# Ledger of designs, part 81: designed miniproteins, single chains, continued (3)

Each design is a single chain, and the fold is of that chain. pLDDT is the mean over its residues in the fold that is shown.

## One batch from the design tools (miniprotein)

Design m10808
Fold by ESMFold2-Fast:
Structure m10808 (fold): chain A 55 residues (1-55)
Amino acid sequence: SEEEKKHMLELLDKSYDKTRALIEEQKPNMSEEAYELALQRLDEVYKAAKERILK
């Protein structure tokens, strides 16, 4: 249902925000390459999960 999809997206968004916050917290201890890779992987996982929820 649309309500179930909305709930799953809200949980996904909370997970994304939490992981993003952890990456930002660790940024001073990371190379630029490691930081960009972490963001790229986070976005990739988010996009794949969102596409699965919306199907």
Scores: mean pLDDT 86

Design m10809
Fold by ESMFold2-Fast:
Structure m10809 (fold): chain A 89 residues (1-89)
Amino acid sequence: MSLRRRAEELYREGVRLLDNKDYERAIELFEEAIRLLDQLPEDDADALIFKAEVRRLLAGAYLKLGDVEKAKEYLREADELQERAAELV
């Protein structure tokens, strides 16, 4: 619970930074959010969906910085998490 709440706080601040086009700092916050979320069990579809969402925002930020390969990797991870979430329904 505390890890998820912290990740949600990082997510909200990261989104705010993306809106301000502060892509490098947004990436730092989203990567921290992923580190916290990856410590949570993968038995909750909502948690898996949230992990995927953060990875999609990371991909978007990396695309804005021109790092296409990093963006592709995060999108692949997000798709895999969404597939796992669908299996838990």
Scores: mean pLDDT 84

Design m10810
Fold by ESMFold2-Fast:
Structure m10810 (fold): chain A 89 residues (1-89)
Amino acid sequence: PLEEQREFTLKRLELVKNEDFEGLARLIVDELKKVDGSLTPEQEEQAVKTMLSSSSNEEIIRVIKQQAEGLGILTEEDKKKLEELLKKL
């Protein structure tokens, strides 16, 4: 549902704004567990590590920025914050 997508994107946006990429990976794994409840703690840890190693922080910021903008939840302040984060990378 749209509400769930907005809530999930807002949580991801806040984590990215705080440069908490490990927390972001864990949030994504937690959402995957809702679909596949068979994930073991070891598989969860591996998924988090894989996400942290497979995606650049730059790519993660760009994707979340686009999703938040598309959902109408990206403020001008958030946009500037994300652009400054991209410049630091």
Scores: mean pLDDT 77

Design m10811
Fold by ESMFold2-Fast:
Structure m10811 (fold): chain A 86 residues (1-86)
Amino acid sequence: SENRKKTAELMAAVIEEVLAVNEGKMSLEEAFERLRELAERLERPEVIPAMEEIVEEAKNLSEEELEALRRALEAYRNLEPLSLLA
């Protein structure tokens, strides 16, 4: 479904930006701009505040939480069979 695809794209983008900000590969300002543009393009501007809040916490995440996010990103990017069936 289109909504499922848009949700997966937004979730993958949020996780990618969180990991990039945590690793020092991207500034918080750059992450916010990229996520705002994506959310507006997908006609989901209502999710922007929640996405920004998640990214702001990037530097405060534990290694266990970061590993969980890397696994979630792989699932969203690869559209794992379980994710496609749900």
Scores: mean pLDDT 78

Design m10812
Fold by ESMFold2-Fast:
Structure m10812 (fold): chain A 85 residues (1-85)
Amino acid sequence: GLSPHQQKLLDLLEKVEELLRQGKVDEAAQLLLDYDPDSVLGRIAELLLAGKYEEAAELARVLAEVLPVLREQLLRLAETIESLA
């Protein structure tokens, strides 16, 4: 099972994906910044706000390699971001 920290991150990623599918890019990015602005997720948020969707998706794929417990969700996030490009 997931740790409480991993579960909170999973719930965050699912909400971010939902907002991105609705075209609510600014709201999705703000959720990532509110979670941890100094992290790789914060960098993905900055790239989303800058309209750099290909770079944001690439960073999500890199993060999927270092967080195997959330790999599936991070790869779905990357694909959702790529659909905005």
Scores: mean pLDDT 86

Design m10813
Fold by ESMFold2-Fast:
Structure m10813 (fold): chain A 91 residues (1-91)
Amino acid sequence: MEEPSEEEIAFFLEWVRKNREKLDLDPVLAQLSDEARAELLATLLLAMRKHLGPDASDEEIRDFLKSVNVPEELHDLFIEMYRRFLEEFPE
């Protein structure tokens, strides 16, 4: 699995800072600092890009998120983050 770049981590750090309250709904993320949350999100979304690609449907993204135990309440946020991540960091 590719390690996230500093630029990718910085992208997710902005999302973490804007969405702290929503991310607190995930019991793993709730235990982490903003920086650790950003690194975990970067790692997860790199894995999503590798597994799903840029043409994945919202349903395919939700199924992946369910497989890694992301709470349902966060699925829309993660879909938005994934779409924006692909725009900022095209292969």
Scores: mean pLDDT 81

Design m10814
Fold by ESMFold2-Fast:
Structure m10814 (fold): chain A 100 residues (1-100)
Amino acid sequence: MSRAKEQLETQEELIKLAKEKLPDASERVKLAFEYFAGVASLFLSKEEAKELVEYMLELAKQLSDEQAIELFRLATEALVTGGKEAALRAAEEFVRQALA
């Protein structure tokens, strides 16, 4: 398969995972998640993208819609600038502050 086809298939799997983990999520949260999943599929391997996304979905369960949207936005920015480890740190710090 081409790299682009693998990335598209990864995105589809990640969106399916989100439907399973956050079935009651609003349309706005789903759109923010789709952007994050798209970026993760571009920058990470399929396995790394799945691990990161599963972790982010677990964090999002504890958050309001507005907080979940901000979580995915911050994680996307951190992923682009600093990779998977930066995305994890940004997400953990955001959740810590949001639940304080």
Scores: mean pLDDT 80

Design m10815
Fold by ESMFold2-Fast:
Structure m10815 (fold): chain A 59 residues (1-59)
Amino acid sequence: SPVDVGRKAGIEAAKNGYGRSMSSTIGTQAALEAGGSPDEASKGGTLAAMEAGMLGNEL
């Protein structure tokens, strides 16, 4: 799903050292590119930001 595409892209960014803000942005963009709605993109970005936070990555 677009949410899963966004989540995976943002999590990958977080694993590569990007902070919460950038991981959220990357996740949101990936979800939109996958044909997601604004709501789905927001969910993907939020999940990505949470993962970045869990890895200790900040803004």
Scores: mean pLDDT 76

Design m10816
Fold by ESMFold2-Fast:
Structure m10816 (fold): chain A 58 residues (1-58)
Amino acid sequence: SAEELLAELIARLRADPNDAAAHRELWARRGEFPFLAALAERGYTATPSPAALRVFGR
């Protein structure tokens, strides 16, 4: 489900904020998870990457 996928992506990003696959999935599903992108922009991820900046540079 979308909720299970969201929990998986959150857990992955907590373990590795530079997980490009997780950031790509968030970007692909941005219409479903806009608040998560906003949280990341506010410092949800500790180490920004090019993938993080694409999703979270709003």
Scores: mean pLDDT 60

Design m10817
Fold by ESMFold2-Fast:
Structure m10817 (fold): chain A 88 residues (1-88)
Amino acid sequence: LHLEILEALLAGDFERLAALAERHPSPALSEVLRAVAAGDAEAAEAAYQAHRDELTPLEARIAVAAIARLKGHPLADAELQELLRKLR
Protein backbone atom coordinates (compact mmCIF):
# COMPACT_ATOMS: atom_id res chain seq x y z
CA LEU A 1 0.00 0.00 0.00
CA HIS A 2 2.83 2.50 0.81
CA LEU A 3 4.55 1.55 -2.46
CA GLU A 4 1.34 2.29 -4.42
CA ILE A 5 0.97 5.64 -2.57
CA LEU A 6 4.54 6.64 -3.53
CA GLU A 7 3.91 5.60 -7.17
CA ALA A 8 0.69 7.69 -7.27
CA LEU A 9 2.52 10.71 -5.81
CA LEU A 10 5.39 10.44 -8.33
CA ALA A 11 2.90 10.09 -11.22
CA GLY A 12 0.82 13.06 -9.98
CA ASP A 13 -2.19 10.71 -9.98
CA PHE A 14 -4.24 12.41 -7.28
CA GLU A 15 -7.42 10.41 -8.12
CA ARG A 16 -5.52 7.17 -7.38
CA LEU A 17 -3.94 8.79 -4.28
CA ALA A 18 -7.42 9.64 -2.90
CA ALA A 19 -8.58 6.01 -3.37
CA LEU A 20 -5.40 4.66 -1.70
CA ALA A 21 -5.79 7.10 1.23
CA GLU A 22 -9.33 5.75 1.88
CA ARG A 23 -7.88 2.20 2.06
CA HIS A 24 -4.95 3.10 4.36
CA PRO A 25 -5.25 1.69 7.93
CA SER A 26 -3.57 4.78 9.52
CA PRO A 27 -6.23 7.52 10.07
CA ALA A 28 -3.43 10.08 10.58
CA LEU A 29 -1.66 9.37 7.26
CA SER A 30 -5.02 8.92 5.48
CA GLU A 31 -6.10 12.46 6.53
CA VAL A 32 -2.82 14.02 5.25
CA LEU A 33 -2.98 12.11 1.93
CA ARG A 34 -6.66 13.02 1.35
CA ALA A 35 -5.76 16.72 1.77
CA VAL A 36 -2.80 16.31 -0.64
CA ALA A 37 -5.06 14.54 -3.18
CA ALA A 38 -7.52 17.47 -2.90
CA GLY A 39 -4.66 19.93 -3.61
CA ASP A 40 -5.07 21.56 -0.18
CA ALA A 41 -1.56 22.25 1.16
CA GLU A 42 -2.89 24.16 4.21
CA ALA A 43 -5.19 21.28 5.24
CA ALA A 44 -2.37 18.76 4.63
CA GLU A 45 0.05 20.74 6.85
CA ALA A 46 -2.64 21.10 9.56
CA ALA A 47 -3.38 17.34 9.48
CA TYR A 48 0.36 16.54 9.68
CA GLN A 49 0.87 18.85 12.69
CA ALA A 50 -2.28 17.55 14.46
CA HIS A 51 -1.30 13.86 14.04
CA ARG A 52 2.53 14.02 14.07
CA ASP A 53 2.79 11.82 17.20
CA GLU A 54 0.49 9.16 15.65
CA LEU A 55 2.63 8.69 12.51
CA THR A 56 5.33 6.01 12.28
CA PRO A 57 8.74 7.29 11.06
CA LEU A 58 7.98 5.96 7.55
CA GLU A 59 4.45 7.46 7.53
CA ALA A 60 5.82 10.84 8.71
CA ARG A 61 8.43 10.76 5.92
CA ILE A 62 5.75 9.94 3.31
CA ALA A 63 3.50 12.76 4.66
CA VAL A 64 6.31 15.35 4.55
CA ALA A 65 7.35 14.31 1.02
CA ALA A 66 3.73 14.39 -0.22
CA ILE A 67 3.20 17.91 1.19
CA ALA A 68 6.56 19.06 -0.26
CA ARG A 69 5.56 17.75 -3.72
CA LEU A 70 2.16 19.52 -3.54
CA LYS A 71 3.99 22.78 -2.62
CA GLY A 72 6.41 22.35 -5.56
CA HIS A 73 9.56 21.71 -3.50
CA PRO A 74 12.44 20.85 -5.93
CA LEU A 75 13.71 17.90 -3.80
CA ALA A 76 10.29 16.25 -3.28
CA ASP A 77 10.63 13.85 -6.25
CA ALA A 78 14.13 12.76 -5.11
CA GLU A 79 12.77 12.00 -1.60
CA LEU A 80 9.79 10.05 -3.02
CA GLN A 81 12.17 8.05 -5.28
CA GLU A 82 14.40 7.19 -2.28
CA LEU A 83 11.37 6.03 -0.25
CA LEU A 84 10.17 3.93 -3.21
CA ARG A 85 13.64 2.32 -3.51
CA LYS A 86 13.70 1.47 0.24
CA LEU A 87 10.24 -0.20 0.06
CA ARG A 88 11.08 -2.24 -3.08
Scores: mean pLDDT 80

Design m10818
Fold by ESMFold2-Fast:
Structure m10818 (fold): chain A 76 residues (1-76)
Amino acid sequence: MLSLEEAREALRQLERDLEQLEEAVRRGQVSRDQAIQGLRRGIGELEQLKKAHPELKEEIDELIERLRRRIAELEA
């Protein structure tokens, strides 16, 4: 079980990993399908983190909404 401090660090790490994924997509190093799968996995991890730490709900919901919009753009 993560402490709130560890959960915040995990959230920051997820944001960094997502930025790296976007850069890889931009450079053509990752396919559209791989990017969509990566973003969906990120949403799953964020949903689990939100259930464990509801005090982070607003920050996590904002990130999930950004990821959902990005998936929609990649699927268009």
Scores: mean pLDDT 81

Design m10819
Fold by ESMFold2-Fast:
Structure m10819 (fold): chain A 78 residues (1-78)
Amino acid sequence: SYEDVLEFLDKAIELARKHGDPAAVEAAQRAREKVPLLFKGGASPESVLIAATLAVTRAASPELRKEIIKLGNEALKK
């Protein structure tokens, strides 16, 4: 759902800050800002979540990337 995508991104921002990865924080914040626009455009929650996970993982350090992928997979099961 819309709320599950926002919850995933809020957790991703927190995790990126905890890991000290400013590039991942910025990527997650930008993805969060795009969520309302993508839903207004008719994107599915699953497609938005996949796109957001990809954007954050591409910016993240290798260690943080694994944790973000895990969070994204957990959100996809909801």
Scores: mean pLDDT 82

Design m10820
Fold by ESMFold2-Fast:
Structure m10820 (fold): chain A 89 residues (1-89)
Amino acid sequence: SLTPEFRKELDAAAHLLAAAVYLSIGKKLFEQGKFEEAIDAYKKAIEHAERALRLNDELETPDVNLRQAARDIIEEAKKGLKEAEEKLK
């Protein structure tokens, strides 16, 4: 059986992976001119990355690389979100 700590580490990693995937989807949709769909993908990237950060910060020994990766995804997704929203104005 997985320990609660190990489950939390896996959950944080899974949310980081989901965030990276949604960021990639958002970028591809933006390139295709699908700005409303890109906005949805960027918002999901932010939500997953923020969850990964929260789970990581609750670990006994938070992963500094996961923290940096999640922060980078949030920054890129927020930039993409703003650019996509500006295209719809």
Scores: mean pLDDT 91

Design m10821
Fold by ESMFold2-Fast:
Order: sequence, then C-alpha cells, then structure tokens
Structure m10821 (fold): chain A 85 residues (1-85)
Amino acid sequence: SSSLILPLKLIEEAQKAIKEAQEAYDTAKVKPKKAQEYLKKAQEYLEKGLQLTTYGATTSVPPIVYFEEALKYAKKAIEETKKAE
C-alpha cells in the first residue's frame, strides 16, 4: 500500500478499551480472576506494541498485531467482568 495507515486509531481504541475494562473491573462487586488476567494481558500487549513502534521494529511480528491483541484482551476483560454482574 502506498498510503501508510498510522496505527494511532487502533492504539487509541486499545487504550480506551483498557480504560473501560479497568473501570468496569474496579467498580464490579465480584472481581473475576479471568477479567484481571485478560486486563493484564491487554496492558502487556499495548506496552510491547508501543515499544516496538518507538524502536522502528525490524521484528518478524509487526507492532499492529500487538495493538490488535491488546484490544482483543481488553474486550474479553470487559465481557468477563459483565458476566459477574
């Protein structure tokens, strides 16, 4: 592709989803262990993606995959938290 789609929108979506997951978890009466585990994974994937993007990654796995995984795990954390309501 001749146009570079900056992953900024995906990063923002992942950050927003992680924030929503954290707020949902913090306010939940029952704190599901799976929700905490998924939230932690989402945060770890976001951090790794940001590090690889900053260093101009020459890795076999593109940074965008880490942001996609971060968003996926954040959504799973929200789902598990809602199941406990």
Scores: mean pLDDT 76

Design m10822
Fold by ESMFold2-Fast:
Structure m10822 (fold): chain A 116 residues (1-116)
Amino acid sequence: GFWEELLGLSMEEALRKMVGDLSLSKEEAIEVMESIAEAFLDLDLPAVYLTLAMAIAARRGDEELFREILRALLLYLQKRYEEAIELLREIKKKTEDKELIEYLDKAIELLEEKLK
């Protein structure tokens, strides 16, 4: 599917494909992703916080972190909530970035609510 194909792309190609505009620069694609996520922040959805976390990874040029967060988003979309939570907890152990940790914590909290 669309999301599984993104895991096989470079970070820059995945970013452009996710925002639906292949003509954008990496920086422009990140800004579009952030704007869309922030517009939906009040909906309190795991996908919103994971999108913001991916934008942080992309701004850092951290392709592996971006790919790990994208895998967590794919697991969430497949309703594999326990696997998504486990992956996000492992990502949290590897970072000291407070903003990234806050978005990952929000995503974990919302995913845990789906298991209740």
Scores: mean pLDDT 85

Design m10823
Fold by ESMFold2-Fast:
Structure m10823 (fold): chain A 65 residues (1-65)
Amino acid sequence: GGEAAREQLLAEVEAAIARVPDPEAAARLSKQAREGLEAARDSVAAQMAVAIETARRVNEILAAQ
């Protein structure tokens, strides 16, 4: 359950990734987030872990600039 919640979570991680100025890094993060959320679709805890890890990587890239 929660297809709409998964779509919202994907939109939120994509919005965070859009802040990454390196298009290749942004594309890798987007692919990883989409694949991770799809693999985790039946586990809320796993979906949250994917979202948290994506946000952490975005913040790490932005902090390095």
Scores: mean pLDDT 78

Design m10824
Fold by ESMFold2-Fast:
Structure m10824 (fold): chain A 85 residues (1-85)
Amino acid sequence: LTQQQLERIYEYAKKHNPELIEKAQEEVEKRFAEGKTPEELIAEYQSRIRELQERLAKATDPEEVLKLGEELIYYALMLYLVRKL
C-alpha cells in the first residue's frame, strides 16, 4: 500500500467509521505501552500487511476474503497512525 492509499483509507474511515479509527489508535497506544518503538511497530505492521495480502491473493471463500480484507484495512490504519507520529 502506498502512503497516498493509506491516507485515503484513513480519511474515509475517519468520516464514515470513526469507531474503527478509535479502535486502531487504542491498539497502537497499547503496543507503545508494551514497550514497542514506532520503528518496531512499522516493521511489524508492514510484515502483517504482506502476510494478509498473500493470503487474500490465495483465498477463494467469500467469508475468508471479507475477513482478510477487514484485517488488512485495520493494519493499514495502524501503520498510517504510527507513521504520522
Scores: mean pLDDT 85

Design m10825
Fold by ESMFold2-Fast:
Structure m10825 (fold): chain A 65 residues (1-65)
Amino acid sequence: MERRIQAAQELLDRMKKEAEEFKKKGVKSGKKTIEIYDPEANVVLIGTLELKDGKFIFTVEAKPA
């Protein structure tokens, strides 16, 4: 019922682009962290993209700014 934060969508879009870059470079394992500050909610969104044993793992956390 609450509106989605625009920063969350931007984070997901950036994580998707990083995953495509991992595929293009033929990376077999790796980890990338992306931080986006949302001034409206006053939170930092932290997205972690991890490639482990050929599997992509996406983790998203929100932390007070």
Scores: mean pLDDT 74

Design m10826
Fold by ESMFold2-Fast:
Structure m10826 (fold): chain A 58 residues (1-58)
Amino acid sequence: TPDLERRIATLERLRDDLLSFLASPSSETLSPEEKEQLQAEIDAVTRRIEELQRQLAE
């Protein structure tokens, strides 16, 4: 498997873990600012996945 496919899989797992954390009761301990930062990180990971998927499709 090419390195790009492994990187995409790793980032997808990270995104899913972060989304699960935000949906969990544990996220209630976070401030609104911390939740916004976490959402921004999820959005950044998602964009990176999309960029790598485009490269893989070429």
Scores: mean pLDDT 81

Design m10827
Fold by ESMFold2-Fast:
Order: C-alpha cells, then structure tokens, then sequence
Structure m10827 (fold): chain A 93 residues (1-93)
C-alpha cells in the first residue's frame, strides 16, 4: 500500500533521472534511491526523509543539465515522493 506507492514513485524517479541526466550523475541518484528503499524496508522513515532531502539538494545542484520542462517534471515527482513519505510518517503506529 503506502510503502508500495513510495517504492513505485522512487522507481519512476530513477527512470526519469536515467533518461535526463548524464551517466556519471545517474550513479549517485541510483545510490541515494537504493539507500531510501533500504531505509523503508527497515521501517526507518526518518532516514528515508534525510536521504530524500540529500537527493533533492543533488538534483537542484545539477538542474543546469535539465530543460525547464524536465525540471518541472522532476519537481512534480519529488513533491509526490515527499507527500507519500509524510503519509508514511503519520500512519506509523
């Protein structure tokens, strides 16, 4: 359910980055996404948030490689990932 939606959103983000960013930058994004997937599997939602913030910072730093349209698409998907993470934090009992 929510974990599955989060993992799906991260995989969509990975596919989008693979399409738009140079191979040298894709490796770091892939590493960060894999770390978030591991954190979620371990129910470490706080760590997943920390890594997501690092990913957002990395993408912002390398925004020059993206067209305005591609930046908007990535921003929308990042916002969706943040929304799902917030729901996971709230429903954790």
Amino acid sequence: SLKEKFKEALNRLRDLVKKYLPPELQKEVDSLINEMLTAIDNDDIEKAREILEKLAEFLQKHAEYLTPEQRDELARLMQEVYRILKELEKEKK
Scores: mean pLDDT 84

Design m10828
Fold by ESMFold2-Fast:
Structure m10828 (fold): chain A 107 residues (1-107)
Amino acid sequence: MVEEAIEAIKKGDVEKAKEIMEELLKKGDYESALEALKKAIEIIKKTSDEKVLESALEMADIVLRESKDRELIEAALEVAKEVLKRSEDHKIILRAIGLVLRAIGLL
């Protein structure tokens, strides 16, 4: 599933990235969810593709809605921060700001 999540992010497949993260959290596979978020951070540091950034941000959003795990919340916060540094899309920027604020509120 981690490999599938990484492929979805690299392709900018927002819907598939969402489905994979929801499935990982539903299964309680927090190790794979954390690995996927950490790999997402590595990918977004190398791209200016708004769909790639949006796909990573979608996975972070799901984690912040569905998980109470501190380590997952901290990883999702790092994804949102990296998207904020790289996105030029106003809707993605606003969403990333919202996720940063939500993550801080959960920690």
Scores: mean pLDDT 85

Design m10829
Fold by ESMFold2-Fast:
Structure m10829 (fold): chain A 88 residues (1-88)
Amino acid sequence: NQQQLIDQAIQLLQDGISQVQQARDDGLISDDVAQQVISLAQQGIDYLQQGDVQQALDLTRQAAGLSVDPRAQVQLARASGLLNDAIR
């Protein structure tokens, strides 16, 4: 079900944002990197809510590529995979 994949991707994006925020608060990543990843992931969620899965996928891939936190990178990569499946 496409909607279930999208809903799961939104949860993974939100989890990724939370993990990036924690990594920033712990001093593991810079504020600039954290803000850029969070901004891209948040825009991805916004596009998913508008029904633009392709734009959300592109932004999610960009966020995953910039993430230096392994846990956030895993969540963002998984979200990217679900969105790629949802486009099918």
Scores: mean pLDDT 82

Design m10830
Fold by ESMFold2-Fast:
Structure m10830 (fold): chain A 91 residues (1-91)
Amino acid sequence: SSIEEAGRQSVENFKELAKKAQEAYAKGDYKKAVTYAVSAMLYAAIARNAGLLEELLEALREALEYEKKAEKPDPELIEMIERAIRLVEEE
């Protein structure tokens, strides 16, 4: 269905935006990092509603571990990702 296609596209958009958030943070652009993270989480919500839970959870956990291991972890980004993981896991 078109909803399932939108869900799959949303997982891809999430992955791209999560990567951009992490790259922005690595460059010290914390405002862009948070902005990309928020956008990523919105696409994560669409993917969740489409039922792509396993793939979304894997992507979220990878993003979380990357941020925790960064030289300057962003507490806001970590909190946003952790909240997204909890929401998906509770389904």
Scores: mean pLDDT 79

Design m10831
Fold by ESMFold2-Fast:
Structure m10831 (fold): chain A 83 residues (1-83)
Amino acid sequence: MLYRPDPALLAILREVGATGDELTEAELYRYLVEYLEKHGLLDPEDGGVVDLSGTRLGELLGVDRARLTSDETRARLDKHVTR
């Protein structure tokens, strides 16, 4: 299945090398993980949790000082993609 990110999400994914305007589910989450790693947003003691506060991705997903699980991040991300 191909996902089409909205322009704001697509701009964020392009910072880590995403090309085109449609991605597979695997590509979408691979670029998301690369963005999280590049900005040091993964919790080293709790790898299932991210802190997106103060980032462009966090602003897009509506978090300003929240810790999110990977599943919660995925659910918020799904609001910014079309299947």
Scores: mean pLDDT 71

Design m10832
Fold by ESMFold2-Fast:
Structure m10832 (fold): chain A 75 residues (1-75)
Amino acid sequence: GAEEVVREVSAALAAITDPEERQKALPHMLAAVRAALDGNYEEAIKHLEKAIELVTDPQALEHLRRALEIAREMA
């Protein structure tokens, strides 16, 4: 559930090497984590989709897509 979303988003953040990309994606990643912890998976999905649009690193994208799948299963 929420703990798995937090784990995957944290792994995505650690995988981002571009500091500008990290700065743009971070607020959406944090909002997704907060929404998931609050049980608001519909809101978490919206923020995860926005983070995916802002990230180009393949490893970070894989983790964000896993977080998105988990959030969709919980919604």
Scores: mean pLDDT 87

Design m10833
Fold by ESMFold2-Fast:
Structure m10833 (fold): chain A 75 residues (1-75)
Amino acid sequence: LGPLVEAVVKELKEKFPELSDVDLTAIETYIELVLQDASPEVLAAMRELLSKHLSPEVVRYAEELAARAKAALEA
């Protein structure tokens, strides 16, 4: 994983220490898809999958971090 994705995963673990390694891997996959400019359909499907397993607050925070990571990559 790139340092950018690792930084986001670390921030998520610090904010939500209850997240399992499986949860973190799922979120990491979503962030990678965002950074790879995956189609809106693929991103929506992944968001729906995350929302079935994670709290809405965790999903929203992951989305915000992914957007910020993408902006940082483009800078």
Scores: mean pLDDT 79

Design m10834
Fold by ESMFold2-Fast:
Structure m10834 (fold): chain A 83 residues (1-83)
Amino acid sequence: EAEKIRKEANDYLVQAFKNLEKAVEAMRKGDKEKALKYIDEAIENLQKARSLAAKLPDPREQAALDRVIDTLEKYIEELKKKI
């Protein structure tokens, strides 16, 4: 069960990374509307990953995933300032 939760959390993180790549590309092209849409999708995927991380039995794994999510959330805040 923990292995399945870990995989699902990582899959949501991968999707968030892809959404952020699309947001950066949209910003490069001057498409503010698409950039914000992809940022919102990234935030949604990070929230899903965080919820799954909370269900992991190992606190060290929870902390590691939370750290990655926190780093991506800070990156999103910096991106929003540039839009």
Scores: mean pLDDT 87

Design m10835
Fold by ESMFold2-Fast:
Structure m10835 (fold): chain A 62 residues (1-62)
Amino acid sequence: IEALLARGRELLESPLLTPQQRLELEETLLSLEDPDSLSPERYVAAVLQLIGIEEDIKALER
């Protein structure tokens, strides 16, 4: 979870993020900071969202 949070925070530094993507990423990171309420489904959703945003940014960098 700590590695996932660090990765998400690195993505927030990207100038290629849209305002919508930034807001969604911030919300995902906040949800991951509550381990007592974090379900397996929420964890998987957060991982998939981070991967999606990361892939979008990589495509724009190419």
Scores: mean pLDDT 72

Design m10836
Fold by ESMFold2-Fast:
Structure m10836 (fold): chain A 60 residues (1-60)
Amino acid sequence: MEELIEEFRKLAREYLEKVKGVDKETADAIADYMAEQLKSLGEEAVRNAIEQLKKELEEA
């Protein structure tokens, strides 16, 4: 689980910075908050979120 959460955080930060145009500090805070929420939903939810972010980043 930790490895998936770490990957999610990295992708979420990149997405927020590149696609949404937020600053690094804000992106990190949002990504961390989202990661905590996803932990509560379980490993499959984290994997689905990672795949979604990969798609968004590729299309941006």
Scores: mean pLDDT 80

Design m10837
Fold by ESMFold2-Fast:
Parts: sequence; C-alpha cells; structure tokens
Structure m10837 (fold): chain A 84 residues (1-84)
Amino acid sequence: MAEEALEHLEKAREYAEKAAPGNGPALAALETAERHVEEGDYDGALEALRAAKESIEAAAPDDPAAKEAIEHLEKAEEHLEKAK
C-alpha cells in the first residue's frame, strides 16, 4: 500500500511539473507527502497531498497534465487511507 502511494506521488510530481514547472508550493507539498509516507505518518501525508492537489488545481485547472497529476494524487490518497 505505501509503495503504491509513493509510485502515484512520483507520477503526480511528473505531471505537475509538466502543467506548471514553477509551482514550488505544489512540488514542496508533494515532497512533504512522500516524507510522511516514508515515516509512516499517513495523516500527515494525506494533509500534504491535499495541499498539493489544491495548488495544482489553482495553477492549471484545465491543463490535461494537471488533471493527470490530480488523478494520481487521488489514487495515492486511496492507498494511504487503506494503509491507516
């Protein structure tokens, strides 16, 4: 479960960088989410993931790459919720 969440977070970062390469807040939140997953803090990871999702949606809501990033974040969220 945690390894699948990390894979989806990595994919979300790739697509977020394509949609808005200068979106530092989203990229920082994704890094924070990955760290929390590695530490076993799934609540912290979910909070950081949701912050990243909001930042991506705000920066490029209609960009196909942003939509792909959000889809991967939603899959990561599902895996983290099941790991709790």
Scores: mean pLDDT 80

Design m10838
Fold by ESMFold2-Fast:
Structure m10838 (fold): chain A 75 residues (1-75)
Amino acid sequence: AMLSPAAVAVEEVIAKHADKLSTQQLVALARDVIGAADDGNREAAREAVRKHTQSLPKEDAEAIEKAVDAVLDAA
């Protein structure tokens, strides 16, 4: 199957912040956010970001959430 532009962009945004999260957390976050984006459910995507970024500094968590929202707005 062809990767959706939203899925590719979400993976790129998450990878950019990979140094802040474990590999398992990044995989889980990407999967949950991509699933929510494919369903058109932006609130579920934001909840996935919040769920998986609770261990991060507030500034890093907010940067990831903002970047995901920008990608979903472009898709």
Scores: mean pLDDT 71

Design m10839
Fold by ESMFold2-Fast:
Structure m10839 (fold): chain A 102 residues (1-102)
Amino acid sequence: MKEFLEKVAEKLGVKPESLVETAERLKKEGEEAINALIDTIENSESDELKLLGATLLGLIGDERGVEALIKVLNDENASEEVKEAARFALSQIGTEKAKAAL
């Protein structure tokens, strides 16, 4: 967990603590925030936004992100960094469906 967050934070030019704080804020916002992150990882043309969105879905730990994260893992157009973030997120969410995708 720590090593992956440090890697993502370095790529995005932020501190790992900022990612955790953002995820906690978005978790409090609930369904609208989670749906916006799902839309970002499915439809954004920006690898940086997809990397951020997948990482935040993992830190939030909400089951609603699982199907979108599995789609990212199976998307041939997704970068290795985005797929690594999706694997991290599925591992963090930890439902049986999420674990089966790993």
Scores: mean pLDDT 82

Design m10840
Fold by ESMFold2-Fast:
Structure m10840 (fold): chain A 88 residues (1-88)
Amino acid sequence: GLREEAEKILEEIRSLYEEAVRIFRETRPGDLESVKRLEEIVKKMDELYRKLEELYKKDPSLEPLVLEAGIILGMSLILLGVAKLIAE
């Protein structure tokens, strides 16, 4: 059902966030490869978030999942921004 699909998407977003945190912790000055990996993770996370928003439009009871996914995406964007500053 729509709920099971939304929960699976949120779990994928949570897993991507754990990967983003691991990469961020390993990021050092000059590490442009870690920045590229974080950009790819954030891009995948954004695509999953948009799919979750489409499910939410069909079922408003999914609002808590969309809010959590949005917060995780926002935190991931902050990690990417800081990683770019470290790598500079």
Scores: mean pLDDT 90

Design m10841
Fold by ESMFold2-Fast:
Structure m10841 (fold): chain A 87 residues (1-87)
Amino acid sequence: SRAQKIQDFQSRLAALQSHFDSVANEILNDTSLSKQQKKVFIGATLGVAQINLTVMRRVYNDPEVQQLVDQTLAQLEKKTQEYLNKI
């Protein structure tokens, strides 16, 4: 059903955000990485999330899903800036 697709999508989206936060914090706390390497790796983590969101947007092909994807992309871009500011 549409409701089941939306619920499944929300779960996948929450998992994507949780994974993004986990990876970003691992990068920030890695004492072997330079400031420049941390910026590159955090940027790459956002890039992977953007690709995943683009795939989700097309697979579900639902206006409510598309709105949730667009909102999550904006949230991840904001979080990325917050993480970069900690470097």
Scores: mean pLDDT 87

Design m10842
Fold by ESMFold2-Fast:
Structure m10842 (fold): chain A 60 residues (1-60)
Amino acid sequence: KIEELEKEAKEAESKAQSYRTQRDNALANGDTATARDYGIQYAKYLGKAERLKNEAEKLK
């Protein structure tokens, strides 16, 4: 269902934004190792959101 894909995409975007904020906070504290881990999570959830959005658009 388009609605399901759009909901999952929105959730993935929210998750990505959360990880981006955590990464930025870790960088501000000089915790580069933690920032790297959050950066990886940010990229993964951004990719997931993009894929889900593309799937939803294909169904329109």
Scores: mean pLDDT 82

